# Designs tried in a protein design run: designed miniproteins, single chains, continued (4). Part 61

Each design is a single chain, and the fold is of that chain. pLDDT is the mean over its residues in the fold that is shown.

## One batch from the design tools (miniprotein)

Design m14092
Fold by ESMFold2-Fast:
Parts: structure tokens; sequence; C-alpha cells
Structure m14092 (fold): chain A 84 residues (1-84)
């Protein structure tokens, strides 16, 4: 498996964890969800940096893609809350 494939699999697994956190906490205060999502982003960043210590540009790209996906999922959840 290439480094890029390993990072992409790690990102997919992290996105699934984010979806689980959001589903389990759908009725929780925004502050609690934000805290849990922030912790998951930090864990992902640490793992990505460990896998790609010699390729910071690839690491940053994968981390930014994950952060954008997390933000998108969080915003979609907030929109659903606003409709309720």
Amino acid sequence: MSLEEQLEELRKEAVERVKEIMEENKDAPESEIEKKLSEEVKRFEEEVRKLAPDNPELAEKVIEEFEREVLKLYMEMLEERAKA
C-alpha cells in the first residue's frame, strides 16, 4: 500500500468516527460536539504526521481535507437542528 493510500484509508476511518460521534451526540450541546470533534481532529493530525514525517505537504493536504469534511458534516447537522 502506498503512503497516499494509507493516509486516505486513515482519513476514511476518521470520517466514520466523526459520523459516529455526531450521531451519538445529535442532541448534545454544540460545545460538547465541538470538543469531541476537536479531539478527533488532533488524533488524526498526530497519526498523519507519524505516517508522513518526510512529506509535510501531503500530510497538510490530507489534514485539510479531513478538517473540511468534519466542518461540512458539522454544518449539515446544525442545519438539521435549525429545521427542527
Scores: mean pLDDT 82

Design m14093
Fold by ESMFold2-Fast:
Structure m14093 (fold): chain A 76 residues (1-76)
Amino acid sequence: MAEEVRRRGEELLAEVKRNLARATDKEVKDLYQEAGRLAEEAIRLVDSGTSIGVGKGEELLRRAEELLEEARRREA
C-alpha cells in the first residue's frame, strides 16, 4: 500500500537523521545518506499514484532498508 511505504519511508528518514547526527565514520555516514535519498525517492514515486510508481517505490524502500541495516552493522 502506498500509505505503508510512505509511513515506513518517513520512519526510516527520521532514523537516518538521528544516526547521522551521531555518526563519525565517513563510510557509515555515506550509507545513511544513500538510504535517506532512496527513501525520499520511494515516497515521491508512491505519491505519483501510478501502479508502476508504487512498484518502483516499494523496490527503492527495500533497498533503503538494506542500506540502513548495513550502516547499523558497520557501527556495531
Scores: mean pLDDT 82

Design m14094
Fold by ESMFold2-Fast:
Structure m14094 (fold): chain A 55 residues (1-55)
Amino acid sequence: SEKQEIEIQIQVLESQIQGLRDALAQGLNIDPELAQEAIEELEKEKAALRQQYQA
């Protein structure tokens, strides 16, 4: 179903966000500003998908 497809997309975004947060927390060789911007954009995409799912 369309909702199942949205759930998969949200799961992918959550995995990407978690990966970036873990990298920042572990002090890996990542630009913190770029990582934070990427997290913010992914969170916005996730929020939009959740709104679509709840509609």
Scores: mean pLDDT 82

Design m14095
Fold by ESMFold2-Fast:
Structure m14095 (fold): chain A 65 residues (1-65)
Amino acid sequence: MKTAELIAPEAEKAEELVEKAKKEGVEKIIVYVNSLNEKDVAGAQAVKEAAEKLGLEVEIVDVDL
């Protein structure tokens, strides 16, 4: 299974990044998120929604800072 690891993107860039990952044969995306940062949380949520739409697995990992 090909896995991509991402730091939480800006929400507006999430769909583009997920579409690119699917074109590259990625089956699972791991998103590292700072849960105390609202923009990171929004970006991780956008990645999850885009990935679910395209049939990709998503794992969200909270990074404690």
Scores: mean pLDDT 81

Design m14096
Fold by ESMFold2-Fast:
Parts: sequence; C-alpha cells; structure tokens
Structure m14096 (fold): chain A 77 residues (1-77)
Amino acid sequence: SSIEEYIKKFEKESGLPFTEEAKKLIIEYYKKYLKGKEDELDDVLLYAYLLARQRGNKEITKEDVEEAIKRVERKLK
C-alpha cells in the first residue's frame, strides 16, 4: 500500500531502517488516527528518526515510534 511505500522512501532518505514492529505500529496508527493527515505522519517519522539517532540506535525501534507518537499527540489538541 501507499503507506508501506512511504515508509520505505523515508528509510532510503534517512539512512536508518525501521524494525518490523516499528513499521507495523506506524501503519496501524496511521490507518486509525492519521489518515488524511500526512503532515502528522511526517512528524511521527521524523521524531522517531531523531530519537533513534539521539540514542545511537542502528535501527528505528517500536519504542522510538511510541515516543514520537506521544510527542505528536501533545501537539494535536
């Protein structure tokens, strides 16, 4: 689907892969809460990437995505 292609493009551009658990969480969250909100999706992907880099991670993990979602949700009031 388009969301899976979007994630792959982000991985290529950022140079960090998402774990399978992270990708699944992004897809599920997007379909439930972010459909039609591509700017919020971009914020989730970017914050997860920045958190992974800050922690020195080789991959963007489910935990990085969970924290990124919490940050985006704090903006969506």
Scores: mean pLDDT 82

Design m14097
Fold by ESMFold2-Fast:
Structure m14097 (fold): chain A 70 residues (1-70)
Amino acid sequence: SEFAEYLKKLLESNLSPTLLIGLLKKEFPDLEISRAAAEEIIKEASKLEDLTPLTEKLAKEYEKSRKIEA
């Protein structure tokens, strides 16, 4: 997943929540993410040796959200 690969790279770069949101929204403009959600993602990532399960879970949630009709 392109989302999972990009998110993993960003999480490995020790970015602030604001910068993480900005870069994710630039690449994925339909992404809905709050500052609180970004802070929680960074916190969870800091506890993990392998980011793959976290980034794949979030990629699936992103793909699911894109299919919700407004």
Scores: mean pLDDT 78

Design m14098
Fold by ESMFold2-Fast:
Structure m14098 (fold): chain A 84 residues (1-84)
Amino acid sequence: SKAELLRNAARSARAAVEALKKLKDDEEFRKKAEEAAKQALEAKLEDPVLTEALRKIAEATLAALEGDYEKAEEIVKELEEEAE
């Protein structure tokens, strides 16, 4: 269902942001996260809900990579609220 997809997206975004906060000095992890986020932003899938969810995960990840944790938390919260 859409709700299950959004719940999974919210969990993924939350995990990514928290991992980047904890591992902020891990350059290898940060590079892999950035590559994954950029790939997600370029993805065009048939399901617009899944496309939007991937875009939000990517935006939260990129915000956390830039040290903008406030923006990252806002995006994650939006996904969590949509998933309810």
Scores: mean pLDDT 81

Design m14099
Fold by ESMFold2-Fast:
Structure m14099 (fold): chain A 99 residues (1-99)
Amino acid sequence: KKDEEDRKKIEELRKAGVSDEELGQYIADGVRDVAAERVAKVLGIPVEEIRERDPTIGSLFLAIAAAKAGRYDEARALIDNDPEVEDRVTRELFEEARK
């Protein structure tokens, strides 16, 4: 699995003296790729279309949560980096989590 390859790569980078900031970016890029594939599967669209939209990691996770709640229009808007939809979905999911 890719996880074992990523773990070995991270270990090699640490041994080579790579900074925590650079290592964090490498991990963030990996998380973004996995999240994009999950959003593509949930929405039933090609992962290439998600990548073309270049959504943030936060927008990707919110889109997965919105789609699981049946809020597909909002999930799509999150992939398009709509800040108003991001604020609204975050607030409503946080309210649901409180209950």
Scores: mean pLDDT 68

Design m14100
Fold by ESMFold2-Fast:
Structure m14100 (fold): chain A 81 residues (1-81)
Amino acid sequence: MAAVEEFERRLRAMEEEVIEIARTEGLEAARRLLEERKAAALEEIRRLAAPGSSAEEELTRRVEEAARRALERAERIARER
């Protein structure tokens, strides 16, 4: 469980970082950070779960959902200028 809890903490940190960068640096910087963090999270899934397992599918869905939420919030911030 500790490894999964660590992963969940990293996903929350990613969302917070992307939103903060969107506020301070703008949407372009937020998108770059999101792509970097998403790639790192997907690589970590390969370490935590066996290829093709239900665990890999679940963790991948969590990453995609967290990334989608972060991007939507960043885009909203950018629209507010």
Scores: mean pLDDT 79

Design m14101
Fold by ESMFold2-Fast:
Structure m14101 (fold): chain A 59 residues (1-59)
Amino acid sequence: MVIETVEKQIEDLEREYKEMMAHKSELNEEEIKKLEGLKDQIDYLKTLVKLIREMMKSE
């Protein structure tokens, strides 16, 4: 299902985000910006999944 594909993408991105956060003190400014971008992308995809699930349940 499309939702399963998106959830796998979220899981992969969250895994990358957590790994980067574990080494945050070692990151340069450019890498910190990438970390912020990952967070925004994760939040966006989570919102998308929530909206799709709400649409499926509202009927």
Scores: mean pLDDT 79

Design m14102
Fold by ESMFold2-Fast:
Structure m14102 (fold): chain A 84 residues (1-84)
Amino acid sequence: MAAEMTAEQAREMIEQAEKEVKELEENKDEVAKEYGLSKEKISEIAKIMKEAVEKARKLLEEGDAAKAVEVLAEGLRKAKELLE
């Protein structure tokens, strides 16, 4: 399968998502203005993503790279719902 995920690739995706969470928290003013949202809502989005990253990291450490990516993707979907 072309979509088969190695532990290294899953870790990279998790690290990228964690960086996005940090960027949302550090640049709340700019992101809030860009999306027309409050800083509080941006913080909520960041927390949802952060929780997904934490769960994904646990799954990756247990050897479930595919599950880690799935959990991360679900967190991203929930965050996108708040952006609407």
Scores: mean pLDDT 77

Design m14103
Fold by ESMFold2-Fast:
Structure m14103 (fold): chain A 75 residues (1-75)
Amino acid sequence: MEKAKRINEAVELARKAAEQKGFSDKVIRAAVTYAALLALGFSKEEAKNFVKRSLGLTDEEADKALEIVEEALKE
């Protein structure tokens, strides 16, 4: 609904937050994918299922990546 550039900013914020906290490359990729999907209008559940399937994550790993994205987008 907001400007397209806000989608790109959300993705960049998620990536930077994960990198700064020292998470693994796999978790960083998961966070970036979550941010993009949420910005595109997918639900948290849809985004979690997609990331879990695409990157071979457990539910716990996927939930951790989503938490990073939610924290980054609040900052």
Scores: mean pLDDT 74

Design m14104
Fold by ESMFold2-Fast:
Structure m14104 (fold): chain A 100 residues (1-100)
Amino acid sequence: KKYLEENREKLARDAIEGVIGTLEKAREAVKNGDKKTASILLVAANIQLAFLEIITEDDPELLERVKKVRELVSEAGKALDNGDYETAIKKLEEAIELLR
């Protein structure tokens, strides 16, 4: 159990860093007006966050944080679809901060 727990903690940290990287790239794409690239990156982030929910199931505090990040990513996607790039950037920045 200890070996699996240590590996799971590392996997969760690596997955969190991966999500942060994807969200930072999505934020940059929005800033550059690249809606297509931003949309693809938000889909990638949602897949990464779904995986992160599975591996953090035993950590209620982190799981609630991951769920909130998914809500913010969804709101960012909706803002992006509406051409509200300022709101999309703000929601992505909030999501990144919650994972740090």
Scores: mean pLDDT 84

Design m14105
Fold by ESMFold2-Fast:
Structure m14105 (fold): chain A 94 residues (1-94)
Amino acid sequence: TVEEAKKILEEGLKKIEELIKNNASKEEIIQVVRETTEKLKELIPELENILDQLEKEIIRAINSETDREKLIKMLREAFEMIKELIEDHARARA
């Protein structure tokens, strides 16, 4: 589950970085965020509520950011935080 979650996050971030590099819309970036969090909620249903909250916070941040480099950095940090949350959840149940 943790390895699967890590792959989902890595694939999501890679898609987001490619979209930003290609000047994609914020709507397209938000779609990848939603797809990524949905896959994680299916994988770890216990984290559904917190993943829903983080998704909303990430989307608000995307909509407020106008600088491409800052947007990439913010999304990398957000995905790292989600990874740490999932790893902490797994450790608490190990």
Scores: mean pLDDT 84

Design m14106
Fold by ESMFold2-Fast:
Structure m14106 (fold): chain A 62 residues (1-62)
Amino acid sequence: GEREELLRRLAEVLGTSVENAENAVRVAESLGLDVTGALIRKNAGEERGEEAVRLLEEALRL
């Protein structure tokens, strides 16, 4: 489905597994996009982190 495709894209952007991308969505649901986005930017860098946050926002809207 659309959610599975978003998770695959998020995993690719982060250079990680789909399981870790799923965990990122769960963290965003619990802590919010601002906190989760800051953690991703810190670990993956600003440009990659910004793209990942956009995909997370889309996944949260599904």
Scores: mean pLDDT 81

Design m14107
Fold by ESMFold2-Fast:
Structure m14107 (fold): chain A 72 residues (1-72)
Amino acid sequence: DGLAVREEMLPQLKKDAEELVKTSKDPVEREIGELVLKAYEAYEAGDYETAEEYLKKALELQHKRYQEVLAE
C-alpha cells in the first residue's frame, strides 16, 4: 500500500529516474534513480513486494543524502 503513487504518475517517475541516471554526476543520485527504475520494472511485472523493497531502498538513500546536504 502506497496511496502516494498513482498509476498516472509512474511513467513520469520512470522518465525522471532515467534522466537522473543519465545526467547526474553524483553516484548516490544515480543509485537512487536505478533503484526507482528497478521498482518500476517490478511493478510492471506485478511483483509489488519487490517494487516496494526497491522504493524503500531509494527513499533511505534519498533521506541520507538530504540529511548530509542539510546538515547543520
Scores: mean pLDDT 73

Design m14108
Fold by ESMFold2-Fast:
Structure m14108 (fold): chain A 86 residues (1-86)
Amino acid sequence: ASAERGQRTLEGVEAAERREVAENGEEIIEELDKLAEDYRKKSDEAKKAGNDKEAALYYAAAESAERGRRNAERILEEVERERREA
């Protein structure tokens, strides 16, 4: 009973995760891309205002968001490719 229940739950979770990974991955990539662009603009504005520390903070945030976007994109591509080959 436990093995059958576990298998049915895993099949349901795997199907839901496959859909969520594809949908959420694209959404996360879009959000991170927008976030990186917004922080770059804020960094430039802070720099023009003479707020070097604030500019550095926004620049670091933009770099983190862009790195996160690239990592998410790579992971999504790998997952999508592996599942298509399975």
Scores: mean pLDDT 74

Design m14109
Fold by ESMFold2-Fast:
Structure m14109 (fold): chain A 87 residues (1-87)
Amino acid sequence: KIKTFSFRPITPALTKETAIFYIPFIKKALQNESDPNERIYLKINLARLYLIIENKQGAQEILDELEAEFPDNSTVKKEISDLRSLL
């Protein structure tokens, strides 16, 4: 069962170059992850990394996937709303 999850922006600690390198590692981790809480964490981080590199389309697609996978999770809905405001 999905527990309450909260996440803070990574933006001040990352450059666009670092974000570009980190994205493929998060994608690979998602391919091997079945735990819902870890998948939420990885997808939120992936969306934030896409925003850092100004890939608004990639960020939006990940947020749409999160909304579809976890429609009843209030924490996920809040994070999606907050991140969509940056698009």
Scores: mean pLDDT 75

Design m14110
Fold by ESMFold2-Fast:
Structure m14110 (fold): chain A 87 residues (1-87)
Amino acid sequence: SEDEEAEKVAKEILELLEQAEKAEPEESRKLRKEALKLQVKYLEKRTGLTEKAELLLKFIETEDEEYFKKLGGTDEEAERAREWLRK
């Protein structure tokens, strides 16, 4: 069911985030990016917002604030997201 798919995705995200908390900074950043990419891909599938999903995936991969600004985000929000990824 759709609820079962949501639970599976949530579990995979939580497992990646738990691994990220125990990892070295470089590996932690990669795991956090993978968790965010899973969330974005799941939301794209549920909402059909393909263009917004593409921009957010590019932001996650590159950390370029221009992609985040095209989504209506602020410089401050982009910086907070980058800091979270680097922890």
Scores: mean pLDDT 77

Design m14111
Fold by ESMFold2-Fast:
Structure m14111 (fold): chain A 70 residues (1-70)
Amino acid sequence: SAISDAEIEQIAALDSEKATALVVAAATGNLALARTAAENAGVDISPEALAKASQEEAQRMGRAHAARAG
């Protein structure tokens, strides 16, 4: 897996706008979006790792954020 549980937890702690951008970058494999989203969120996550994330990882990121943001 390209994304660790600790990195998923960082994303889960973000506001909805920042978390959504990172999840979309991971789900679509968009490196340019991953770079912009990671920079804007201030997270210590490789944009290359985000772009290589599996669909299962992207889904886990989204669910972790939904669970924590509520």
Scores: mean pLDDT 78

Design m14112
Fold by ESMFold2-Fast:
Structure m14112 (fold): chain A 61 residues (1-61)
Amino acid sequence: EEEERERRVGRALIDEAKLALDYNAPQQQLDRIIALMDRHIERTRNPEVREELRRVKEQIR
């Protein structure tokens, strides 16, 4: 259950990041998404989810 929730939230953040980049969202919005990703990377015990979020962060920055 917790791992399922972690994956779902991770995917939602990735989708949000991709949409924000597509629409040239302001840096403030991108920073907010990055902060949420950092929080989930810190919280998750799943190395796959952590690595996926880390990779997407590199694309945003």
Scores: mean pLDDT 74

Design m14113
Fold by ESMFold2-Fast:
Structure m14113 (fold): chain A 79 residues (1-79)
Amino acid sequence: AKKEKLKEKLLELFDKYVEALVSFNPEADPEQVEREIEEAKKELERLLREKMSVEDIEDLIATLEAMLAQVPATLARLA
């Protein structure tokens, strides 16, 4: 179904965004980071199931894609 494909894409983008953020915090406790990511994914799954329409999911995907596009620009400014 359309909603299931959007959900899968959203979770994939979320994983990519988290990977980018984690790469810039080498002092973070790996176990704590993993727990926080797991809890965030559980909460996102719950919201997707209970509260989010297809349109809400599409909006969130667009937001994450925009944020991911800005990561390289932000890094270039810090270098």
Scores: mean pLDDT 69

Design m14114
Fold by ESMFold2-Fast:
Formats: sequence, structure tokens, C-alpha cells
Structure m14114 (fold): chain A 79 residues (1-79)
Amino acid sequence: TTLGQQLEAALRAGDVATAVALVRALPEREIASLPDPLGAIVAALRRGDTARARALLDQHAAELSPTTRAALEEVIDRL
């Protein structure tokens, strides 16, 4: 299991603390391998582009479970 897969699982479970730690720890190669829109959101966060991360989350909100969306909003707020 990759760190990217662990991030997806943490977000689906609403485990914000684990998701924040994983976003900070993910190597660049694993960020590139994340599915859209998560890969783009994480890449924006790693660059400090919080506005882009929020825009991507808003664009894809209807495609995400309420738990995953809420977890991503909290991750963006903490980074």
C-alpha cells in the first residue's frame, strides 16, 4: 500500500490529522500518481497555493462524499 493510497483512505474515513501528515510527507512521485482531482489539490497545497486547492475542491465537490469533502476542507485550512 502506497502513502497515496493511505491518504485516500484517511480522507474517506474523515481522519484529518492523518491526512494532513500524509500531505506533508508524500514524495513528489506519489503526488504525481494520485487520481484527479486529489493529485492536483495536493500538488497545489505542497506549493502553498491554497487558493488553487480550494478552487479545485469547489469544482469537484459534487463528485466527493460529504466526509471526503469536509476532510479536504480541514486539510486545506491546516496547511
Scores: mean pLDDT 85

Design m14115
Fold by ESMFold2-Fast:
Structure m14115 (fold): chain A 71 residues (1-71)
Amino acid sequence: KVYPPISSETVRRIGEELGLPEEVIEAVVEFFEENPDVRLSEEELRTLLTTIRRSQSAEEARAQLRKLNAD
């Protein structure tokens, strides 16, 4: 399956819809800009951001994102 690259606009849009802090949204944007090979569907991105929302910290968000790159 080939999903389109995750854009900063898409991350910001979904993050805002879910009420994520701006600091967390920026951490997610930075991760995908640094790891363009990571491909997620919009549904998968929404699930990931919902999980990150539970932690509400940029550090925890970065820890969860690193798991995607570590496989």
Scores: mean pLDDT 72

Design m14116
Fold by ESMFold2-Fast:
Structure m14116 (fold): chain A 71 residues (1-71)
Amino acid sequence: SKEELALQGLRLTDHAIQTGNRDDARQGQRLLNQAGLPRAGRLALKAALTKDVKDAAEAGRLVARGLEELR
């Protein structure tokens, strides 16, 4: 489902922030794009590459709002 893809994307973003793994960061963005949330995907990638927890939190907020709009 789109919800599952978005949540997996956020999980990979969180792991990329912790590990610095750029492949996880890019995969997180790809999953968020597949969920139909490209703005969240771009912000998640930026957060992972910069290790910015505030950008990661905002990406999560955009996912929550986007999934609400899909209901």
Scores: mean pLDDT 82

Design m14117
Fold by ESMFold2-Fast:
Structure m14117 (fold): chain A 95 residues (1-95)
Amino acid sequence: TLAQLQQQLQAATDALVAALNAQAAEAKAKGDDWKAALLTQLAQGIRDRAAAAIASGDPQRIQALVADVQAQLDSHGDSKKTAELVGKRLREVAD
């Protein structure tokens, strides 16, 4: 259903945003302020895109963004600890 697609997009977006924010905090702690700012902007950008897709009510748009967000989560946005937490959460939901 549309509501299920919206929930899937929100969950995937929340996971990616959390991963990017964790990496931004680590970058800032290391004195890499430009990387921290970039990661924070990426997190905000994906959040804004997800909100717009959900508001559109377009199932095709929502499905496409879910796929994009999951691809981004797989390719970047994983500190080892964040990846372990996301993996644990996904396993708990799948069981």
Scores: mean pLDDT 73

Design m14118
Fold by ESMFold2-Fast:
Structure m14118 (fold): chain A 66 residues (1-66)
Amino acid sequence: MERAARALAEGLEKLGVTDSAQKLRDAIEAGTLTPEVLAGAMKEAMDKLSDEQLTELLREVERAVA
């Protein structure tokens, strides 16, 4: 989960979803990363990003998990 969360935070920051990226980084740093925190960040990405941007973000997360 940590690698996926790290990749998600990096991708979100690059795409301008800075608040969610910051929350993920804080949770990773504190060791308090939960599935709910991860899901919340993903949901905000789905709301704010285009289909192309979301696909690229998900591809990065998938590669981090594989």
Scores: mean pLDDT 76

Design m14119
Fold by ESMFold2-Fast:
Structure m14119 (fold): chain A 91 residues (1-91)
Amino acid sequence: IPELLEKAIEAIREGNLKEAGLYLTQAMVLALANYIDAELQGNTEAAEKYREAIKHLMEAGRALDNGDYETAIEHLKKAKELAEEADRIMA
């Protein structure tokens, strides 16, 4: 997830919006899978962080659709931080 979000941020900065959308979609699918897995394992702390990351990914998608690329990047950075924290808890 963090690597996909880095690629999404770079794609936005380069003006490759279609590529940014594809990386965002891939990150969303993986974040949902990891959220479900954390819940099934009873890892509430990791699940909460993946859930927050998902909310930020949704906001990033809305910002991209609105042409608000700076807001999109902020949400992608926050989602990346939350996913990295969740991955550490799950390790």
Scores: mean pLDDT 85

Design m14120
Fold by ESMFold2-Fast:
Structure m14120 (fold): chain A 91 residues (1-91)
Amino acid sequence: SFTKKIISSEEDGDKVKVTFEVTATSDGEITLTVKNEGDKPLKVTITIKDSNGNTVKTVDGKILKPGETLTVTFSAKKGETYTVEVTIEEV
């Protein structure tokens, strides 16, 4: 399990970037789910970094059609905070 804090949300044309922090409350895996509930295909890029800035997981340019879901899982340590950056772009 984890707690979440939204840090920023930015728009640049058809591109949206959301940054949030996830703090692990237990050792094990954290699963993040992104669903395209819109009517257009979206290109999704996800970068997950640990508290030292090391990249622990990346999804580069996955295309999600309307109604599709992307699931991303990564290993987390209790008490560690991870920065999750999600960029969404129309294609």
Scores: mean pLDDT 82

Design m14121
Fold by ESMFold2-Fast:
Structure m14121 (fold): chain A 94 residues (1-94)
Amino acid sequence: SDEERVLEAVEEAERLLEEAKKEKDPQKQLEIAMKADTLLDRLMRELRRERGEPFASWEEFLATLPEEVRERVLEVRKELDELIAEAKKKIEEE
């Protein structure tokens, strides 16, 4: 089911996020975090396409998920975005 596919991807992304948080090398941290972000983006894009573009925005798609699953997706994406930005800043020495 769509919900099971999202849950499996979120659990893997959460696992990768925790791995990235423990990584001390900014380049490796970025690679792990980007892998998690790409996993979620790819799955969401495929599910949106299967549900008939252009009807689903990201917001509309997430609203079709159970609240707990939606909250987990949003939290993981937020933390990944923050971690990716921080890792990029460290790599660029900005």
Scores: mean pLDDT 79

Design m14122
Fold by ESMFold2-Fast:
Order: C-alpha cells, then sequence, then structure tokens
Structure m14122 (fold): chain A 81 residues (1-81)
C-alpha cells in the first residue's frame, strides 16, 4: 500500500542518516516530500508507526533526534501551496 511504501522509504532514510550517508537536513527534506504524497490522517499514522519502530531499533538519544526530524518534516508538509 502507499502507506507501507512511505514507512519503508522513511525507515531507509533514517538508516542512511544514522550511517552518515545523508545529512539531517537532507533526511528531513526527503521525508517531507514523502509525507506530502499522503493525506493528513495517513501522515499521522506514519508518524505513529515510525515512533514505534524507532523505539524498538534505535538508542534513546537517536530516538529523540529522529522523532524531532519526523516532527520537523510533518510541520513542513503542512505548508500551504
Amino acid sequence: SKLEEAIEEIKELIEKWLKGEISEDEAVERITEILKTLSEEEQIEVLRRMSEWLQKNLSEEEVKKAEDMLLRAYILAQREK
């Protein structure tokens, strides 16, 4: 589904950021573009499911930083045309 594809792409972007392959700003920008393809309800569900995945897979400090990145991306995705 579109939702599952978005989640998998966002996971890949977070993993690339953790490896130092992309910057935080690049990750936020790319996550924002993914979120823009989704409805507001779908965006909230993605953020919820990503928060669960982050808590299972990342350290406490990495979770805090990644959740801040997801929140920044969500805010940017809400920008009007």
Scores: mean pLDDT 86

Design m14123
Fold by ESMFold2-Fast:
Structure m14123 (fold): chain A 73 residues (1-73)
Amino acid sequence: MLSDDEAAKVSAEVLGNMSSEQRKALAEKFGITEGELSSLRRKLQAGAKLSDMTPLERQVVNHIAAEVKEKED
């Protein structure tokens, strides 16, 4: 498992590099708005800890981190 700090760092980078279409698809997958996803990205870029996030925000971060880890073959 990635640490919370590693998951947050990876998710900040991935969210920052996503296209508008990719961000919209991710927001739709979790039932959140693009504005909420942008707020999460800003929190992660500011160094927010997963413990300071909502359960839904943590699910988004962990999903991104898990997808990145699973592509490392």
Scores: mean pLDDT 76

Design m14124
Fold by ESMFold2-Fast:
Structure m14124 (fold): chain A 80 residues (1-80)
Amino acid sequence: MSAEEIAKKYGLGPGGLRALEKLLANGASAKEIEELLDEAKKQGLTGAEIQNALNTAALIGGGVEELREQLELLIKMKEL
């Protein structure tokens, strides 16, 4: 799946699309990104929270592992 298709699926804005493109350019697979985003959504993260995690991971030059860490932090914050 392309970055644009993933962005549409999760309701991400232009910033989220650019973050996805950067993560893919850094060697992250579209499948691994989708699996992480699907899990985050199941754990109760909103599209805005998912977009923030994507933007942070891309900003630090990260890939799948950095995205995973950002999503896990947000999930833990929701669990009290």
Scores: mean pLDDT 81

Design m14125
Fold by ESMFold2-Fast:
Structure m14125 (fold): chain A 55 residues (1-55)
Amino acid sequence: SAATEERIALLRAQLERFKKLLEQNKDGDPKTVAAIETAIRNNEELIASLEKILA
């Protein structure tokens, strides 16, 4: 559906933002790094799940 495709596009944009944030924080607080890495994994899993619905 168009709504699911739009959601995937928004999640992909979020994923790119999280990857940039990770790069900016890689030399910083390990707790912050771990939180960003968790957000990236959760976002990737959600994208994969939604893409299976569209297939």
Scores: mean pLDDT 86

Design m14126
Fold by ESMFold2-Fast:
Structure m14126 (fold): chain A 64 residues (1-64)
Amino acid sequence: MASQEEIEQLRQLGDNIVDLLLKRNASQESQDQALNSFRSYLRSQGVPESVIEQMVKEMRERLK
């Protein structure tokens, strides 16, 4: 399971992904692909599903 420090670093990575998608005017399909890839990555790092869903929700809200 990911530590709190690892989860915080992954949240920063998520924020950076959102910023890159916004800067590059990424299509909704590209945004969805990026979020799905990040969700898979978070699972591989041992992040709890509840935390993954919260992080992805926050990222989707920032992309609107």
Scores: mean pLDDT 83

Design m14127
Fold by ESMFold2-Fast:
Structure m14127 (fold): chain A 57 residues (1-57)
Amino acid sequence: ALSEEELKELMDLGVKVVAAAVKKVSAEREGNEEAKEEAQKELDKAAEEEAALVAKI
């Protein structure tokens, strides 16, 4: 079972995913390739951290 700290990390990751997705959409609409790439890296990192936490269950 996940600890309370690990559960909080999952919730925080959800917030980060939403923020990164908004940045990506905004960058795509503005044609800012650098900002889009940075937002994608944030999404990829959040997915990796989520997979690591889920693997502990």
Scores: mean pLDDT 78

